# Ledger of designs, part 105: designed miniproteins, single chains, continued (5)

Each design is a single chain, and the fold is of that chain. pLDDT is the mean over its residues in the fold that is shown.

## One batch from the design tools (miniprotein)

Design m19645
Fold by ESMFold2-Fast:
Structure m19645 (fold): chain A 109 residues (1-109)
Amino acid sequence: MEIVETYIERSEDGNKIKTTVVRRSADGETTIEAEVEFDPSAKTRFVIKKMKVTVTHRAGDRTTTHTREYENGVLVKETIVERDGNLQTTTTIDAKTGVTSTETRVLPP
């Protein structure tokens, strides 16, 4: 069985839009979240100031979340969170410098 759900959220000033797509199947659940913030100071109506794209995949006890953050159309940060049972590994990549940091934690069940 496959279920696809789409949610769109807009801020009161209209300068922020969040789109969430959730796909559920027998193989697991994939959630894609795209957050876009427009620059209200720009003379052009739709200049993107910030964009964040998060892809989360869940299958059984394993969850992988990959977040990409953009400023003025340039990738500035990537975060990868992998959870397998009680183990969570977070990898953060600074896209401007290429510096990578990794943290592993044991979480409560």
Scores: mean pLDDT 77

Design m19646
Fold by ESMFold2-Fast:
Structure m19646 (fold): chain A 73 residues (1-73)
Amino acid sequence: SQEEILERIRKLGAELLEAIRAGDWETANRIAEEIQKLVEEARKISQEVAKKALEEVERFAREAQRILEEQEA
């Protein structure tokens, strides 16, 4: 279950970045909600799993921020 949650977050993170690059905000918002749900599931398992989940989230959040900065208007 731990590896399943982390793997799902990584896959969703990649899909989130693709949605942001495509300007598909409806899909991006849906994926972000699913990631939040998986982080909450990780917290129910243990503090260590939650920490790993948040580290995965932070990696793609930094990349998303770079994409959004390029789109600054």
Scores: mean pLDDT 82

Design m19647
Fold by ESMFold2-Fast:
Structure m19647 (fold): chain A 75 residues (1-75)
Amino acid sequence: SDLAVSAARLIVRHAESRGVPRGEVVEAIGRALGVEARDVGELLEAIRRLVDAGVDPTDLIRTVADAVGEVLRRH
């Protein structure tokens, strides 16, 4: 299921549209998920690997949304 990857891509795009720099969004999500990613492509690949490893896509989406929500509140 590409649900978590698709949702993460939309959430990143939303944050960018609200004026958050892409690098800050990637860093915030990476920190919240405990993964290292230098760009959106690496971040989405890490999310795909977490789903493949058995992490619940809904829990991943909530974690991503919460991390981005915190960044949006600081901007």
Scores: mean pLDDT 85

Design m19648
Fold by ESMFold2-Fast:
Structure m19648 (fold): chain A 66 residues (1-66)
Amino acid sequence: MEEELARLLDADGDGYVSEGELKTFVLYLNTTDSPGLAALKKYADLDGDGKISEKELEVLKKKFMK
């Protein structure tokens, strides 16, 4: 869900996503295999290469948090 994705990017709940949180989320998306994350990965994988980059997550952050 878009709201859930925004919460994952903003782990502190302060309305900002730090570089550390973004890197943790990239690692989580690329190493964790779960149904919910598979759906998020499909949505976030705009390049279609099966991997989520920091750039793609920054685009998602901008889309969901703005």
Scores: mean pLDDT 57

Design m19649
Fold by ESMFold2-Fast:
Structure m19649 (fold): chain A 104 residues (1-104)
Amino acid sequence: MSSDQYRSMITSGMNSGSPTIWTILDTLRQRGRITRQDLIDYMVSQGISRDTASSVIDTMVNAGIIGRETDPVTGQDILFLTDRGRQMYDDTRSRGDRSRSRPD
C-alpha cells in the first residue's frame, strides 16, 4: 500500500499508546541510527517478541517513518528516523496534548 496508509496505521498506534511503536521511535531518536538486528535484539531484551518487533519495524519502514541503508560490512539494514518520521512524532505529541480530559 501507499506510505499514507501505513502512516495512518502507525499514527493510530502512537495515539493508542502502543509501547512497541514508542520504544522504537524513542530508541531511533536517541541513537540516530541502529541496525535492524540490534533493534530487534534490544526489543526482545525489553520483553517484546521478535515477531512483533519485526512486524512493526517493517510497517514503519513502509510508512516512510524509518529509513534504511545497508551496512556493507555486516550486510544488515541500518535504521534511522526520517524527517517524515520526526514530523509524525511531533504531530502525534501535539494531538495527545489536545486529547487531555480538558480541551487544552
Scores: mean pLDDT 71

Design m19650
Fold by ESMFold2-Fast:
Structure m19650 (fold): chain A 108 residues (1-108)
Amino acid sequence: MEEEELEKKIKELRKELANASTPDQQIDYLEKLAEVLEKASEEVQKKIREEMGIDDETLAARRAQIDKAIEYLKKEGKEDFVNEIEKIRKEHSELAALLRAEVLIRKY
């Protein structure tokens, strides 16, 4: 995917998420945003993180949320989801992993 198209899509999805009025709409937008981040290069992900205003302290707090989400998914017997989140964390970014974890927790 072209980097300019990715940046535009992420900005659009963030605006849609901010205006989402139902849980189902919020889940749909979060899933689309997670998919975009999972396809983005490291350079594009850095630009997205900067545009989202996510500093290192915010990212550290989000990492703690991912760890809690993983423990919840393990308790629910959803090890496949845990494996997917860990794969995204290693191959893409902490932010992409967090958004995928939020989608999985909210859907299930």
Scores: mean pLDDT 73

Design m19651
Fold by ESMFold2-Fast:
Structure m19651 (fold): chain A 73 residues (1-73)
Amino acid sequence: VEEEIKRLEKKIEMLKNILASTKKVGDEQLAKETDPELKAQIKAYTDSRIADIEAQIKELEKKLENLRKEYEK
């Protein structure tokens, strides 16, 4: 159980790092683009990817919480 908890915690941490990287890359692409239509498209794509990663993090955090509750009073 402790190993499974640690595995989930590490996976959540990796996804958080990917989230931070995705935000940084998106910001850099937006800073380089001068066309407002392409900026909107880049932002929409980046926002979609961020939402997807955040959803995965929340799902894993919920699984971690449930796993902890199963083995606690």
Scores: mean pLDDT 81

Design m19652
Fold by ESMFold2-Fast:
Structure m19652 (fold): chain A 100 residues (1-100)
Amino acid sequence: SMEDEELIRKVAEKLYKLAEENPEDKSKFLAVLGLKEISVESLEEWFRRQLKEVEDDPELVEKVRELLEKILEAETVEEALEYLLELEVFLALYRMERAI
C-alpha cells in the first residue's frame, strides 16, 4: 500500500542517517541486515521484501508494521539494532513454522 511504502521510506532514511552519523557501527547494520552496502535504496528493498513475505497474513503484516514503527522511533544505534534483531527473529520463527 502507499502507506506501507511511506513507512518503508521513513524507516530506510532513519537507519541510513543512524549509520552515517555512527560510521563505526556500520558493520553491525551490514551484519544484521545481510547487506553489502548501506543506502536508502538497499534498506527500502530489504524492508519491502520482509513485508512482501508476510503480505498474505494481515496479522503478520501488522506485527511487521509495529516493529518498523519502533525502528523509526529509535534514538540510538543500539535501539535500532534491537528492533531489527527482533524483526529478524520473528521472521525466522515464521519461516520455520511454515517449513514444518
Scores: mean pLDDT 83

Design m19653
Fold by ESMFold2-Fast:
Structure m19653 (fold): chain A 55 residues (1-55)
Amino acid sequence: MSRAELAARLVELLRGLGMSEADAQAVVDGLLADPSFTDEDLEATIRDLERELAE
């Protein structure tokens, strides 16, 4: 999965938590602007949020 696809998925999950589209996009943009935040970190964040939403 591409970094752009992972970013889009994270926006969807944050919106699922009740965040507005603008706020979700701003959070994701902030994370992607951090050069230490890898694709593996992005995938781990998505997995953690999916687990939280499933509970």
Scores: mean pLDDT 79

Design m19654
Fold by ESMFold2-Fast:
Structure m19654 (fold): chain A 94 residues (1-94)
Amino acid sequence: REMTSRILDQDLAERLAKWGEESKAMLTPLREELAAQPGVRNDQAAQLLEMAISYAGNGDVGSLRRIAEELGELGHDKAFEAVRQSARLVEEAL
């Protein structure tokens, strides 16, 4: 996970960028769908998905897992599973 050399840092950065892009592609449609729906819970879920996209790009698996739990608490099972999958993809890149 934590890099110990410049060569590994470069390879990790490229993998994180790839998995961050894939996570963004997965989460962006869900965020737009929820943002189009009226209601405070849908607005909160859309904001959580926007934060998840940012955290995926940064390799922050812990924050991704926390956002998934918050989405589950809001009752957005599809968004919960998508963020959970994003966390898995980013973790595999580390």
Scores: mean pLDDT 75

Design m19655
Fold by ESMFold2-Fast:
Structure m19655 (fold): chain A 76 residues (1-76)
Amino acid sequence: SNREKAIELLQQAIEALKKGDTEKAIEYAEQAAKYLSKDPSLEDAAQYARAAVVLAKEGRLEEAKAALQHALQLAQ
């Protein structure tokens, strides 16, 4: 399902940030946002995933991680 794929991608994005791989974290978060946006019930989770992408691109990695964690909680 879109939700299951998004959950996996959000978890991968969080792990990439923990490893310092910001580029991979952004890639996974963008993919997660795409899957979340296909389900109207996951709109809030999609917004947090998109916010995480913007924050990570700005180098605001702690805020990006928090946004990804919020997206994950909302998608579960």
Scores: mean pLDDT 90

Design m19656
Fold by ESMFold2-Fast:
Structure m19656 (fold): chain A 60 residues (1-60)
Amino acid sequence: ALEFTVSGSLDDLTITGTGTPGATVTHRLEDGSEVSAPVAADGSFSVTVDGRRLASISQA
């Protein structure tokens, strides 16, 4: 299952969590653009996004 916590500022939001090892966590922004980050072998991931534009987070 995808579990995460959010820290930092709205301009530089750091999302840290756990997912399925080897999967990709995709962050969709309000304008429809996407930012992707890989899940590490231990299940951890970390990505920095513009928090003011974050619309959704999914794992694939």
Scores: mean pLDDT 72

Design m19657
Fold by ESMFold2-Fast:
Parts: structure tokens; C-alpha cells; sequence
Structure m19657 (fold): chain A 64 residues (1-64)
């Protein structure tokens, strides 16, 4: 599904950001959030699903 692929792309972006030693955890989370908002809007993901996925992935990165 589009939501599943979007989640996978979000996790891939998260891993790329987390592998960058020049970014703080806060900067990684902000860059991830910006990416997810822009990509989600491009894919016309409904706001409810988009906000849920953003919260899921941002919570995950902050738990590292």
C-alpha cells in the first residue's frame, strides 16, 4: 500500500539521518519531520494517517 511504502521510505530516511555524525538528535528529528511532511503531501496522504506516521517515526528516533 502507499502508506506501507511511505513508512518504509521514512525509516530509510531516518537511518540515513541517524548515520550522519554532524547532526544532533534534535536536528535528525527536525529533518525527518520536514521530509515526512513534504513527501506525505506530495503523495496526498490523508492528514490523519500522515500525522500518525510522523508521530510514530519521530517517537522512534527520539527513543534512540
Amino acid sequence: STLEKFREEGRKKMKELMSDPSLSRRQQAMELANYLVEKGEELNIPFEELSAIINELITEINRQ
Scores: mean pLDDT 83

Design m19658
Fold by ESMFold2-Fast:
Structure m19658 (fold): chain A 76 residues (1-76)
Amino acid sequence: MTLEEIIARTEAEVRQVMADLEAGKITPEEARGRLLRIVGEAAEEMSKLSEDERKQLTAHVARLVAEFERRIAELE
């Protein structure tokens, strides 16, 4: 899997979790659990990437996590 494919998948999965949360299909606690799993899966793929690609993926994941936490805080 390429860096671009990992980023695209991670973004799509995070967006789906936010959509499910906003639709009331899951709780904030369940949403956080799903986010941790998504981040964990991305971290496993990092072991296969170059140092530069790992830095790009880490920065991208950190941005997504920050946006997700901001969204949850606004709902609480």
Scores: mean pLDDT 79

Design m19659
Fold by ESMFold2-Fast:
Structure m19659 (fold): chain A 63 residues (1-63)
Amino acid sequence: SMAVFEQAKKAIDEAAKRLKVKLSEKEKEQLAKVIADHALRHGTEVTLDRAENAIRSVVAAKE
């Protein structure tokens, strides 16, 4: 749903600020979609911890 996706986008933005990671808008949208999809499939809420873990995975893959 759009509401879950918007929550995921906000979580990704906040997590990126906390981790001091620079992500493109496209990367943020892709991560938000993955997190929103997971939350919808498992009936769970979007959390900041989940967003931080998703960003850490992307950063590790680049290094």
Scores: mean pLDDT 80

Design m19660
Fold by ESMFold2-Fast:
Structure m19660 (fold): chain A 107 residues (1-107)
Amino acid sequence: MERLREILAEMEADPRMAPLRDLPDPSDVEAQKLIETPMDLGIIRYLLDNGELKSIEQLKLLLEQMLANAEALLPEDSPERKAIREALEEVLKKLEELEEKLKKELS
């Protein structure tokens, strides 16, 4: 899972993804009521480091949940929301390409 660690490190370094490090803020009780499933970069890091994140498919699901949470919490006209969507869509595309490549190598 070395490649998943590299991708997560790239995401953590992306300034467009800075709001996703703690989403929602633990002190924001009203924002937490809007989110049924908390998901941020910190949770993904924890899952990866504890060996719970084992596949590209799992990472894709976590990223899709994180995007859905960001879009629920941020206004539609927000530059941050747009930047987050673009950054996450770029990562999801890279994961799809990596998954197809691995599928050919393992088949």
Scores: mean pLDDT 77

Design m19661
Fold by ESMFold2-Fast:
Structure m19661 (fold): chain A 71 residues (1-71)
Amino acid sequence: GPPAPLTEQQKANVMTATSLLIISAKNDEEVEKIVKEVKERYPDISNKDLADVLRLNGREELAKKLEKEDK
């Protein structure tokens, strides 16, 4: 069935975990794989939310690229 909407706290927890994975990534390709897996597991998380996490972790180029994508 359709996924239940995430609470703000659940979303924050996912964003924190995603941030830790991004910090551990060696290159942009690994970061893009992390973003793809998060989107597949948590479709309620927007590209804007993921772009904000990317930007906070110094991945400005990938954040801008993701913000240009719809869904």
Scores: mean pLDDT 77

Design m19662
Fold by ESMFold2-Fast:
Structure m19662 (fold): chain A 62 residues (1-62)
Amino acid sequence: DADDRATKAGAAAASGKGGDKEGALKAYEFAHQGNPEKAREAALEGGGDEAAAESAYRAALK
């Protein structure tokens, strides 16, 4: 469901190198809204690497 998707996206954003708490929270919010592109961008804005951004995107997509 949307909560599971959002939780996974936020965790993915936080798990990467350079990822901060604000980026993880925004990735959670956008994934909950069903917006994988913005979840990915939030992870990158938080200083996350491309792997964290890709993981957040994939989690938000489902």
Scores: mean pLDDT 73

Design m19663
Fold by ESMFold2-Fast:
Structure m19663 (fold): chain A 98 residues (1-98)
Amino acid sequence: SEEEERKREEMREKLLELARELAEELIERDPSLREQVERLLRLAESPDDRVALLALGALQAMLLGDRESLEALREEAERLGTPEAREIARLIDEYLAS
């Protein structure tokens, strides 16, 4: 359906807008996170909705300082097991090791 396609595109655009806002706020609060945040922002642009949502979730959890949510997202990324999801898991591990 053309309406369903439009709604999916609108949802993806809103997701990316939110990811950019979270990334900007994170870099302003902690410039040392710039490299990790920019990598997560690229993953949020993934055509795989699951990968994009994991990247968005990681950015949000980092902004909130929510280590428990980051650990849960890392486990979910490992379960998903795609190359992009494994990259998200690595970025979360790097953040948690800091």
Scores: mean pLDDT 86

Design m19664
Fold by ESMFold2-Fast:
Structure m19664 (fold): chain A 61 residues (1-61)
Amino acid sequence: SPDDQIKFLEQLKEEVRRAMREWLGRETDPVLREEARRSVDEFLEEVDKEIKKLKELSKKS
């Protein structure tokens, strides 16, 4: 269901943020840190767009 998908995506966002914090705590290369931050930020933006889309679909049913 859309609600189950939203719950999954919200949990995925939290896990990705946690994994990134752990990885950044160990990585010392500034170029790799910047690239990883950009990639994660882009990924989280896409997930947020999908969550918004699912919420709108849920409201119309």
Scores: mean pLDDT 83

Design m19665
Fold by ESMFold2-Fast:
Structure m19665 (fold): chain A 85 residues (1-85)
Amino acid sequence: MYEITISGLDKKAAEEIEERAKIAADILEEELGVKVEVSISEDGNTITIKSDNKEAAELLKKNIEDVLKEEYPKEKVTITIEELK
């Protein structure tokens, strides 16, 4: 399982990125037949994306990085990807 963590967002940016990630997850689930789970923390500052598919996780990470650079260039955002054993 692969986990993408996006931290350092304000609540509005986190909600917007969560909505975009959920849409992208639905598309990847339909096109690749993979499962993708998107969640936001209770404080609204951290988004977690989980997938069993490495290609889907890497593609989602890249798409989110591109959106953050374009729409939220002043946000001090950290994006990590980890393989969970």
Scores: mean pLDDT 79

Design m19666
Fold by ESMFold2-Fast:
Structure m19666 (fold): chain A 74 residues (1-74)
Amino acid sequence: SIEELVKETLEILKKVLSEEDYKIYEKALNFVLSTKDKSLLISVLRIIIQDLKDKKVPEEVIEKLEEIYKKLKA
């Protein structure tokens, strides 16, 4: 479900982002949950993945988020 994918994303982000950056994405993902808009979730997740790549977060974390992205695109 969209709720499960958002929860999984937030759990990953909490471990790798600063509190400030986490709060920004938590707000965005909670907004997506309220809309049930799959396209909006895909767009937000794409932005998150790019931000984490720019921050040099470990590849294994990027791979987990890309698997969530693939599940949404299917």
Scores: mean pLDDT 83

Design m19667
Fold by ESMFold2-Fast:
Structure m19667 (fold): chain A 77 residues (1-77)
Amino acid sequence: MEEERRKVLRYTGLMLEAIGHLIEAELEIAREKGLKRIEDLSEEEKKEAYERALERARREAGEEVVKKLEEIIEKRK
């Protein structure tokens, strides 16, 4: 039971970490462009945020987070 709970928490953590990287990158791009809200990002700026999130996740978070992030990005577009 304890070991199974750790596995579930790890998977949940990976998913939340992937989402966190995406939101963080979107906020960074918005700030750099002088925008106050993520929803104000253009399609091109959103794509830039997606690429930044993937690059950062690959470097700092590892392959499992990168895979989850790719899936989330494909779903959101």
Scores: mean pLDDT 75

Design m19668
Fold by ESMFold2-Fast:
Structure m19668 (fold): chain A 90 residues (1-90)
Amino acid sequence: MTPVEERAAALLAEYRGLETPLPKPPEEEVELFREVAERIRAEESDPAERAGLLMLAMYVLAEEPGVLEPEEVLERARARLAELRREEAE
């Protein structure tokens, strides 16, 4: 695993309350991820979109630990999802 993949996996495990051998992420990052996840849950009714956005938000936080605003994390996740779908269509 890369350090980014390790941080992403640790964030997801902590958010879901799962036991993991990975180092626990900083509580500040876990709280930020929970807030982003709540916004996704409130704004997206489609389960597949919700799952995709949650996964991408997890990776955004793992790659850019300096991002502190939930809205910015969510917008970056949405941009990545749109880019992936554009690539699938081509």
Scores: mean pLDDT 73

Design m19669
Fold by ESMFold2-Fast:
Order: C-alpha cells, then structure tokens, then sequence
Structure m19669 (fold): chain A 73 residues (1-73)
C-alpha cells in the first residue's frame, strides 16, 4: 500500500515535470510525504531538494529524493 502510494506519486510527478509544472509536482510530493507520515523537517528538506532537481530538469534526481524521504517514514 505505501509502496503503491510512492509509485503513484512518482508517475504524477513525472507527468507534471514534463509539462513544466514544478508547483504541481511539489504539491504531489508534499501530499505523498504527509500521507506516509514523514516528519515536517524531513519533508521540507526533501521538498527543497526536489525543487532544485526539477529546476535543473533532473526528474530522476527528484524521484530519488522522494523515494529516500519516503523510507524515513
């Protein structure tokens, strides 16, 4: 169930990022991390790294950060 949540978030983030919608990608990541019970501090750190990766066009790096943050839940 948690693994499925992360996989769905990953796909949604990839779609938003391909459309250039960084705000939507970050909102999807925040929602997923909140549902997984990631701490606020770990969530904000992960979201900052995801934003940086998306700004440089590195969607794979953004997805990797999401997966790492989900593991901390």
Amino acid sequence: EREELVERAERAIRIAAKQGDIETALAIARSALEKLGVSPDDMEEALAKIREALERGDIEAAVEVLREAAEKA
Scores: mean pLDDT 83

Design m19670
Fold by ESMFold2-Fast:
Structure m19670 (fold): chain A 85 residues (1-85)
Amino acid sequence: MEEVRRLREALEAGDDEAALAAAEAAPDREAVKEILVEEALRLGMSEEEARRGAEAAVREIEIKLNEDDDEKALALRREAAEALA
C-alpha cells in the first residue's frame, strides 16, 4: 500500500500537506491508524492515549476532508450558478 508508506514518510518529514493527501488517498483506514499510533508512541505518548488520539484523528480527518470538501465544492458550484443566473 503505497499511500500508507507515503503517509509515514510525510509524517517523518513534517510535511502535513503530503500527510493529509496520503491519508485521504489511503483506503486502509486501519493501517493509517496504526501509523498514527506508532508516531504518537514515538513522541512519548502512552499506548492508550496514542490509540485514542489516532482513532479520533483518523475519523476527524476523514469527516473534515470529506464534509469540508463537499461543502466547499457545493458552495463554489452554487456561487457559479448564481453568477450565471
Scores: mean pLDDT 66

Design m19671
Fold by ESMFold2-Fast:
Order: structure tokens, then sequence, then C-alpha cells
Structure m19671 (fold): chain A 94 residues (1-94)
């Protein structure tokens, strides 16, 4: 359902924030603004394409620059998958 897809997307973002917090030693609360921007972008079709591209670019950067990129790459892929599921749920709800 659309509600389940929205919940899964938010859970994926929270998991990504937890990985970013641990990787860069920054408090999770420092990402509250980022979380709100990602949730807002999920409701704007023009921002979804840019969000997907940014997530893909961050994944490539992590793979290139980090000695252990796997946790961050997995979290980014989970957000992308949840975003795809949310888009399909939005189409089904329309």
Amino acid sequence: SLAEAKAAFEEAIDALIAVLSKTFNIPESSFDGVKQQLLTAANDPSMKEKLYQMLEDEKKTAEKLLDNPEPLVEAIEAVKAAADALLEAQKAAA
C-alpha cells in the first residue's frame, strides 16, 4: 500500500542516517534537515530524478573514497529501492 511504501522509505532514510552518523562520527540529529528534505522530495516528481542521481553519485563516491564502503552502499541502495517502491505505490494510488 502507499502508506506501507511511505513507512518503508522513511525507515530506509533512518537507516542511511545511522550509517552516515557512524561513518563520519556526526550525531544523527545533525541529519534531521536532510531527512525532511528527502521526505519532501518524495512528494515532488521533479525532485525524485535528481534524488536518484544524487544517491547514485554518493554510492560511487563511497566506493572510491572509503576503505569499507559496504554499509553506506547497502544503505543507499535500500533508500533507492524504497523510493522505487514508493513511486510504484503512488502510481497505483492515483
Scores: mean pLDDT 77

Design m19672
Fold by ESMFold2-Fast:
Structure m19672 (fold): chain A 99 residues (1-99)
Amino acid sequence: SKEEEEKKELKELLKAGASDEEHGQLIAERVREIAYEALAKEMGIPVEEIKKKDASFGQLLLAIMAVKEGDLETAEKIINGDPEVEDEALKKLLEKSLK
């Protein structure tokens, strides 16, 4: 499948040495595309609508974590650039990581 091919390409980029800035950028772009697809699937909206939000890489990751916890409203606010909701989601993530 296309998803399996994309996972293989990402794995090869990681093996090629993510210490290289060029490889780091390619990995970041691949993770961003995977994030768009995951958010579109969980929120039930087209990938193009997620892309129109022009969310940062960090916002996309926080939004994915919110949808993973079943909080679709928080995910939508994060991708729309609500800084208070983004800050609260980040604090929650850090608290879980420190326990």
Scores: mean pLDDT 70

Design m19673
Fold by ESMFold2-Fast:
Formats: C-alpha cells, structure tokens, sequence
Structure m19673 (fold): chain A 81 residues (1-81)
C-alpha cells in the first residue's frame, strides 16, 4: 500500500529529525517502535521489515554522521519500493 509506505517514511523522517537535534535515544526508540509495529502487521512487505531490522541494528553501533546517512539511505530505498 502506498499509504503504508508513506507512514513508514514519515516515521523514519521523524527519527532523522531527532538525530539532527541530538536526541539519539529518542531516534533509536522511534525506529525500534516502527520495526515492532511493522513486524506485527502482516500487510507490511517482508523486504521492508528486513530493511528496518538491518537499519535498527546498524544505528545502534554507528557514529552520528553514519546514523544520518543510514536513515537517508533507508528512506530512499523504501520510497523506491
């Protein structure tokens, strides 16, 4: 669903804004909550769930600059689906 993809992107853009503001813990929590919601929703494509899981795992160990780049990459990839 185009609306579902739009909502996922909106949540990732919110997490990116939290990172820009230095609210790293809030950004990680937002991505984690999004992943949990996506995993619970059978209408979310498995490819999106897997991408969100990889993104969440990488964000935990990434530097601040890498975190922003990672979210930008993830947002672009999801928009392309």
Amino acid sequence: SAELIKEIVRHLELARRQLEAGRVADALAAVGDLLATAEADPEVPEEIVELLRETYERLRTASREEQLELLDETIERIKAL
Scores: mean pLDDT 86

Design m19674
Fold by ESMFold2-Fast:
Structure m19674 (fold): chain A 87 residues (1-87)
Amino acid sequence: SEINEIAIETLEKILELAKENNAPQSLIDGIEDALKYVKENPDLSAGELLALLDLVLESVKKEASQELYEKVKEIVEEAKRKILELA
């Protein structure tokens, strides 16, 4: 689905930023697991995708720097806007 593709692209961008900013391996692994889950479940609802993005953002807030969190928050907020417009 189009919303699934938005979630995949969003998680790939977050993963790239986490790696570039030397985020903890636990956070990188968590983002990779979320990305795998979305790729394996193409029929996830808008609500399920939004909840997953919120969980990823919460993990970034807990484990990453404030600067990385702010960048990821902007990416997540834009993705949520796009998903809600298509739902």
Scores: mean pLDDT 90

Design m19675
Fold by ESMFold2-Fast:
Structure m19675 (fold): chain A 69 residues (1-69)
Amino acid sequence: MELSPAEALARRAFMEEVRELLDKGQPVDRETFLEALRRAKERIQSMGHPDAEEALALLDRAIARVEAA
């Protein structure tokens, strides 16, 4: 099995936000990835999805890792 439902939700939200930022001319850098991760959290929080809590925890870990880099 590829991804858990929560991992799939987090990944889809993040990729969609990355695409929107890149479409606006944002560079592929740490700031763009941090913004995409934060927007993905907002998107998931607004959805009321059953896997939202687990997906948000995954995004929080990703944000912490990018901020540490």
Scores: mean pLDDT 79

Design m19676
Fold by ESMFold2-Fast:
Structure m19676 (fold): chain A 91 residues (1-91)
Amino acid sequence: SPVQQVQDQITQVRNMADDTSVSVQQARDQTRRTTQAITNLGQVDSSQGAQYARQISDYYRSGARRSSPRTSASFTGGASISQGMADRLDS
């Protein structure tokens, strides 16, 4: 289900945020998967999609604070994209 797909991506973002060895490419690939899952859920339940997008944004912000300076920008980018999706789905 779209809900299960987003929950799976939340688990991956959470695990990635806890891994200080994450590469820029891994962070970008995760953002693409996360964006697709939020989009799919948002098409059937925009409110639930927005809530999960905000939660994912929080995990990305946590990762940015814990990561190296090199990867911090990618986590910050993922947070901004997920927050923007949440704002759009709440509109």
Scores: mean pLDDT 83

Design m19677
Fold by ESMFold2-Fast:
Formats: sequence, C-alpha cells, structure tokens
Structure m19677 (fold): chain A 77 residues (1-77)
Amino acid sequence: ASTDPKDYDTDGDGKLDLAEFAKFLREGLKVPLSDAQIEALFKKLDVDGDGKISIEEMTVLANYLKTHDPATLVLAP
C-alpha cells in the first residue's frame, strides 16, 4: 500500500478525516494500533479542532513513524 497520505484523501480537500487517517495508518504505514489508539492520536494532531488533519501533518507523522515506534505516540502525556 502507499505511504503517501494524499492517496487516502478521498474527498480531495487536502485533509484527512478520522476514517481516512485510520486507513492510512493501517494500510499505508501498517501500524498495529487499535481503533481507540488511532482516535486518541487523531485528536492530539487535530490542533484546530476541525475534525481533520492536513496532508502536511500526515507527511510529518509518516516520517516520524519510519524512525520511531508507534507506541511512543500513544504513551506520550
């Protein structure tokens, strides 16, 4: 599967909602996170509170996960 977050932007709005974000993590990055962990991570990244995360923020996350264990994102305070 693609590790490019734009391939998961079904709406073409330049942002990912929770469902697109979960699909990107599971199918693109293949991270072993539960639905609850993905939702918690999404809420941490959604600093604007608009219910969406930008493609740029997803690119940063993808690069982070290539060098770090996904568990570090869930265990951070």
Scores: mean pLDDT 71

Design m19678
Fold by ESMFold2-Fast:
Structure m19678 (fold): chain A 63 residues (1-63)
Amino acid sequence: MTPEEVVKAAAALALIANGATYEQVAKFLGISVEEVKRLVEKLRELTGSDDVDVAFAYAEKAL
């Protein structure tokens, strides 16, 4: 996963945690709903977690 993809995945998780739909996240990031789901799933696989704080810590380390 590229650092850019990690940041997008972490941002997507944060938006979803705050009540955004996948469609709203996709529109905000300028990507497809399928791409949002792909990025979130890859981040979960890499971190072993769907916790937003873990996702942000991983994204900060990747930057």
Scores: mean pLDDT 75

Design m19679
Fold by ESMFold2-Fast:
Order: structure tokens, then sequence, then C-alpha cells
Structure m19679 (fold): chain A 81 residues (1-81)
């Protein structure tokens, strides 16, 4: 399941909404893997990938543990630097 969610989040043929949902669920079950995926998406520079990460951050902030949210925020900040 973890690698299936990671594959969906990285899938360029998937909609931004589908990728955001996959990344959100990945963050809830494996925050470290989700942080790696989020970093890769932001580093790609693709506006659609970045939009999916921003939507996933919003959803994780509403539902997830503080740890999952903090790891995603850190990964996104480091990728933008």
Amino acid sequence: KVEELAATALDLSASAAERAEALTELALIDPERAAEVARALVESGDPNAIAAVEEALRKVGLEASTEAYALLVKAVREAKA
C-alpha cells in the first residue's frame, strides 16, 4: 500500500486531486516516505505537482498528527530553498 500510494502521488497521468489524496493518505501511514515524495514533487518545478503537494498539506493539517504535518512542511521548505 505505501509504495502504491507513492506511485500514485508521483504519477503524472493522475489528476492533481488524485495525487493529493494519495500523498495525504501516505502522510498518515508513512510520514517519512510522504516527505520524500513531497520533496521530489516540489523539486520537479511542475506547477501541477506543487499544487497537489499544497492541497495535501491542507488536508494533512486538518486530519493528521502534528508529526506528519511538520515533516511535510519541512520537506517542502527545504525543496524550495
Scores: mean pLDDT 76

Design m19680
Fold by ESMFold2-Fast:
Structure m19680 (fold): chain A 55 residues (1-55)
Amino acid sequence: MTVLAYKDGKLVGSGEVGPDGSVTLTGVEPNTTYDIYLQAPGSKPRFLGQVTFKA
């Protein structure tokens, strides 16, 4: 299961969900708001909401 980060309609970051449920996103910047989607294998991405990552 993968978390996807979009900015201005472009995929800019992603991360695989680990066995403990944690996710490390690459390609995201601090103090920037992203549209977050959850992609499960064989499923369409589901919009979860907007998230602002803090430094």
Scores: mean pLDDT 77

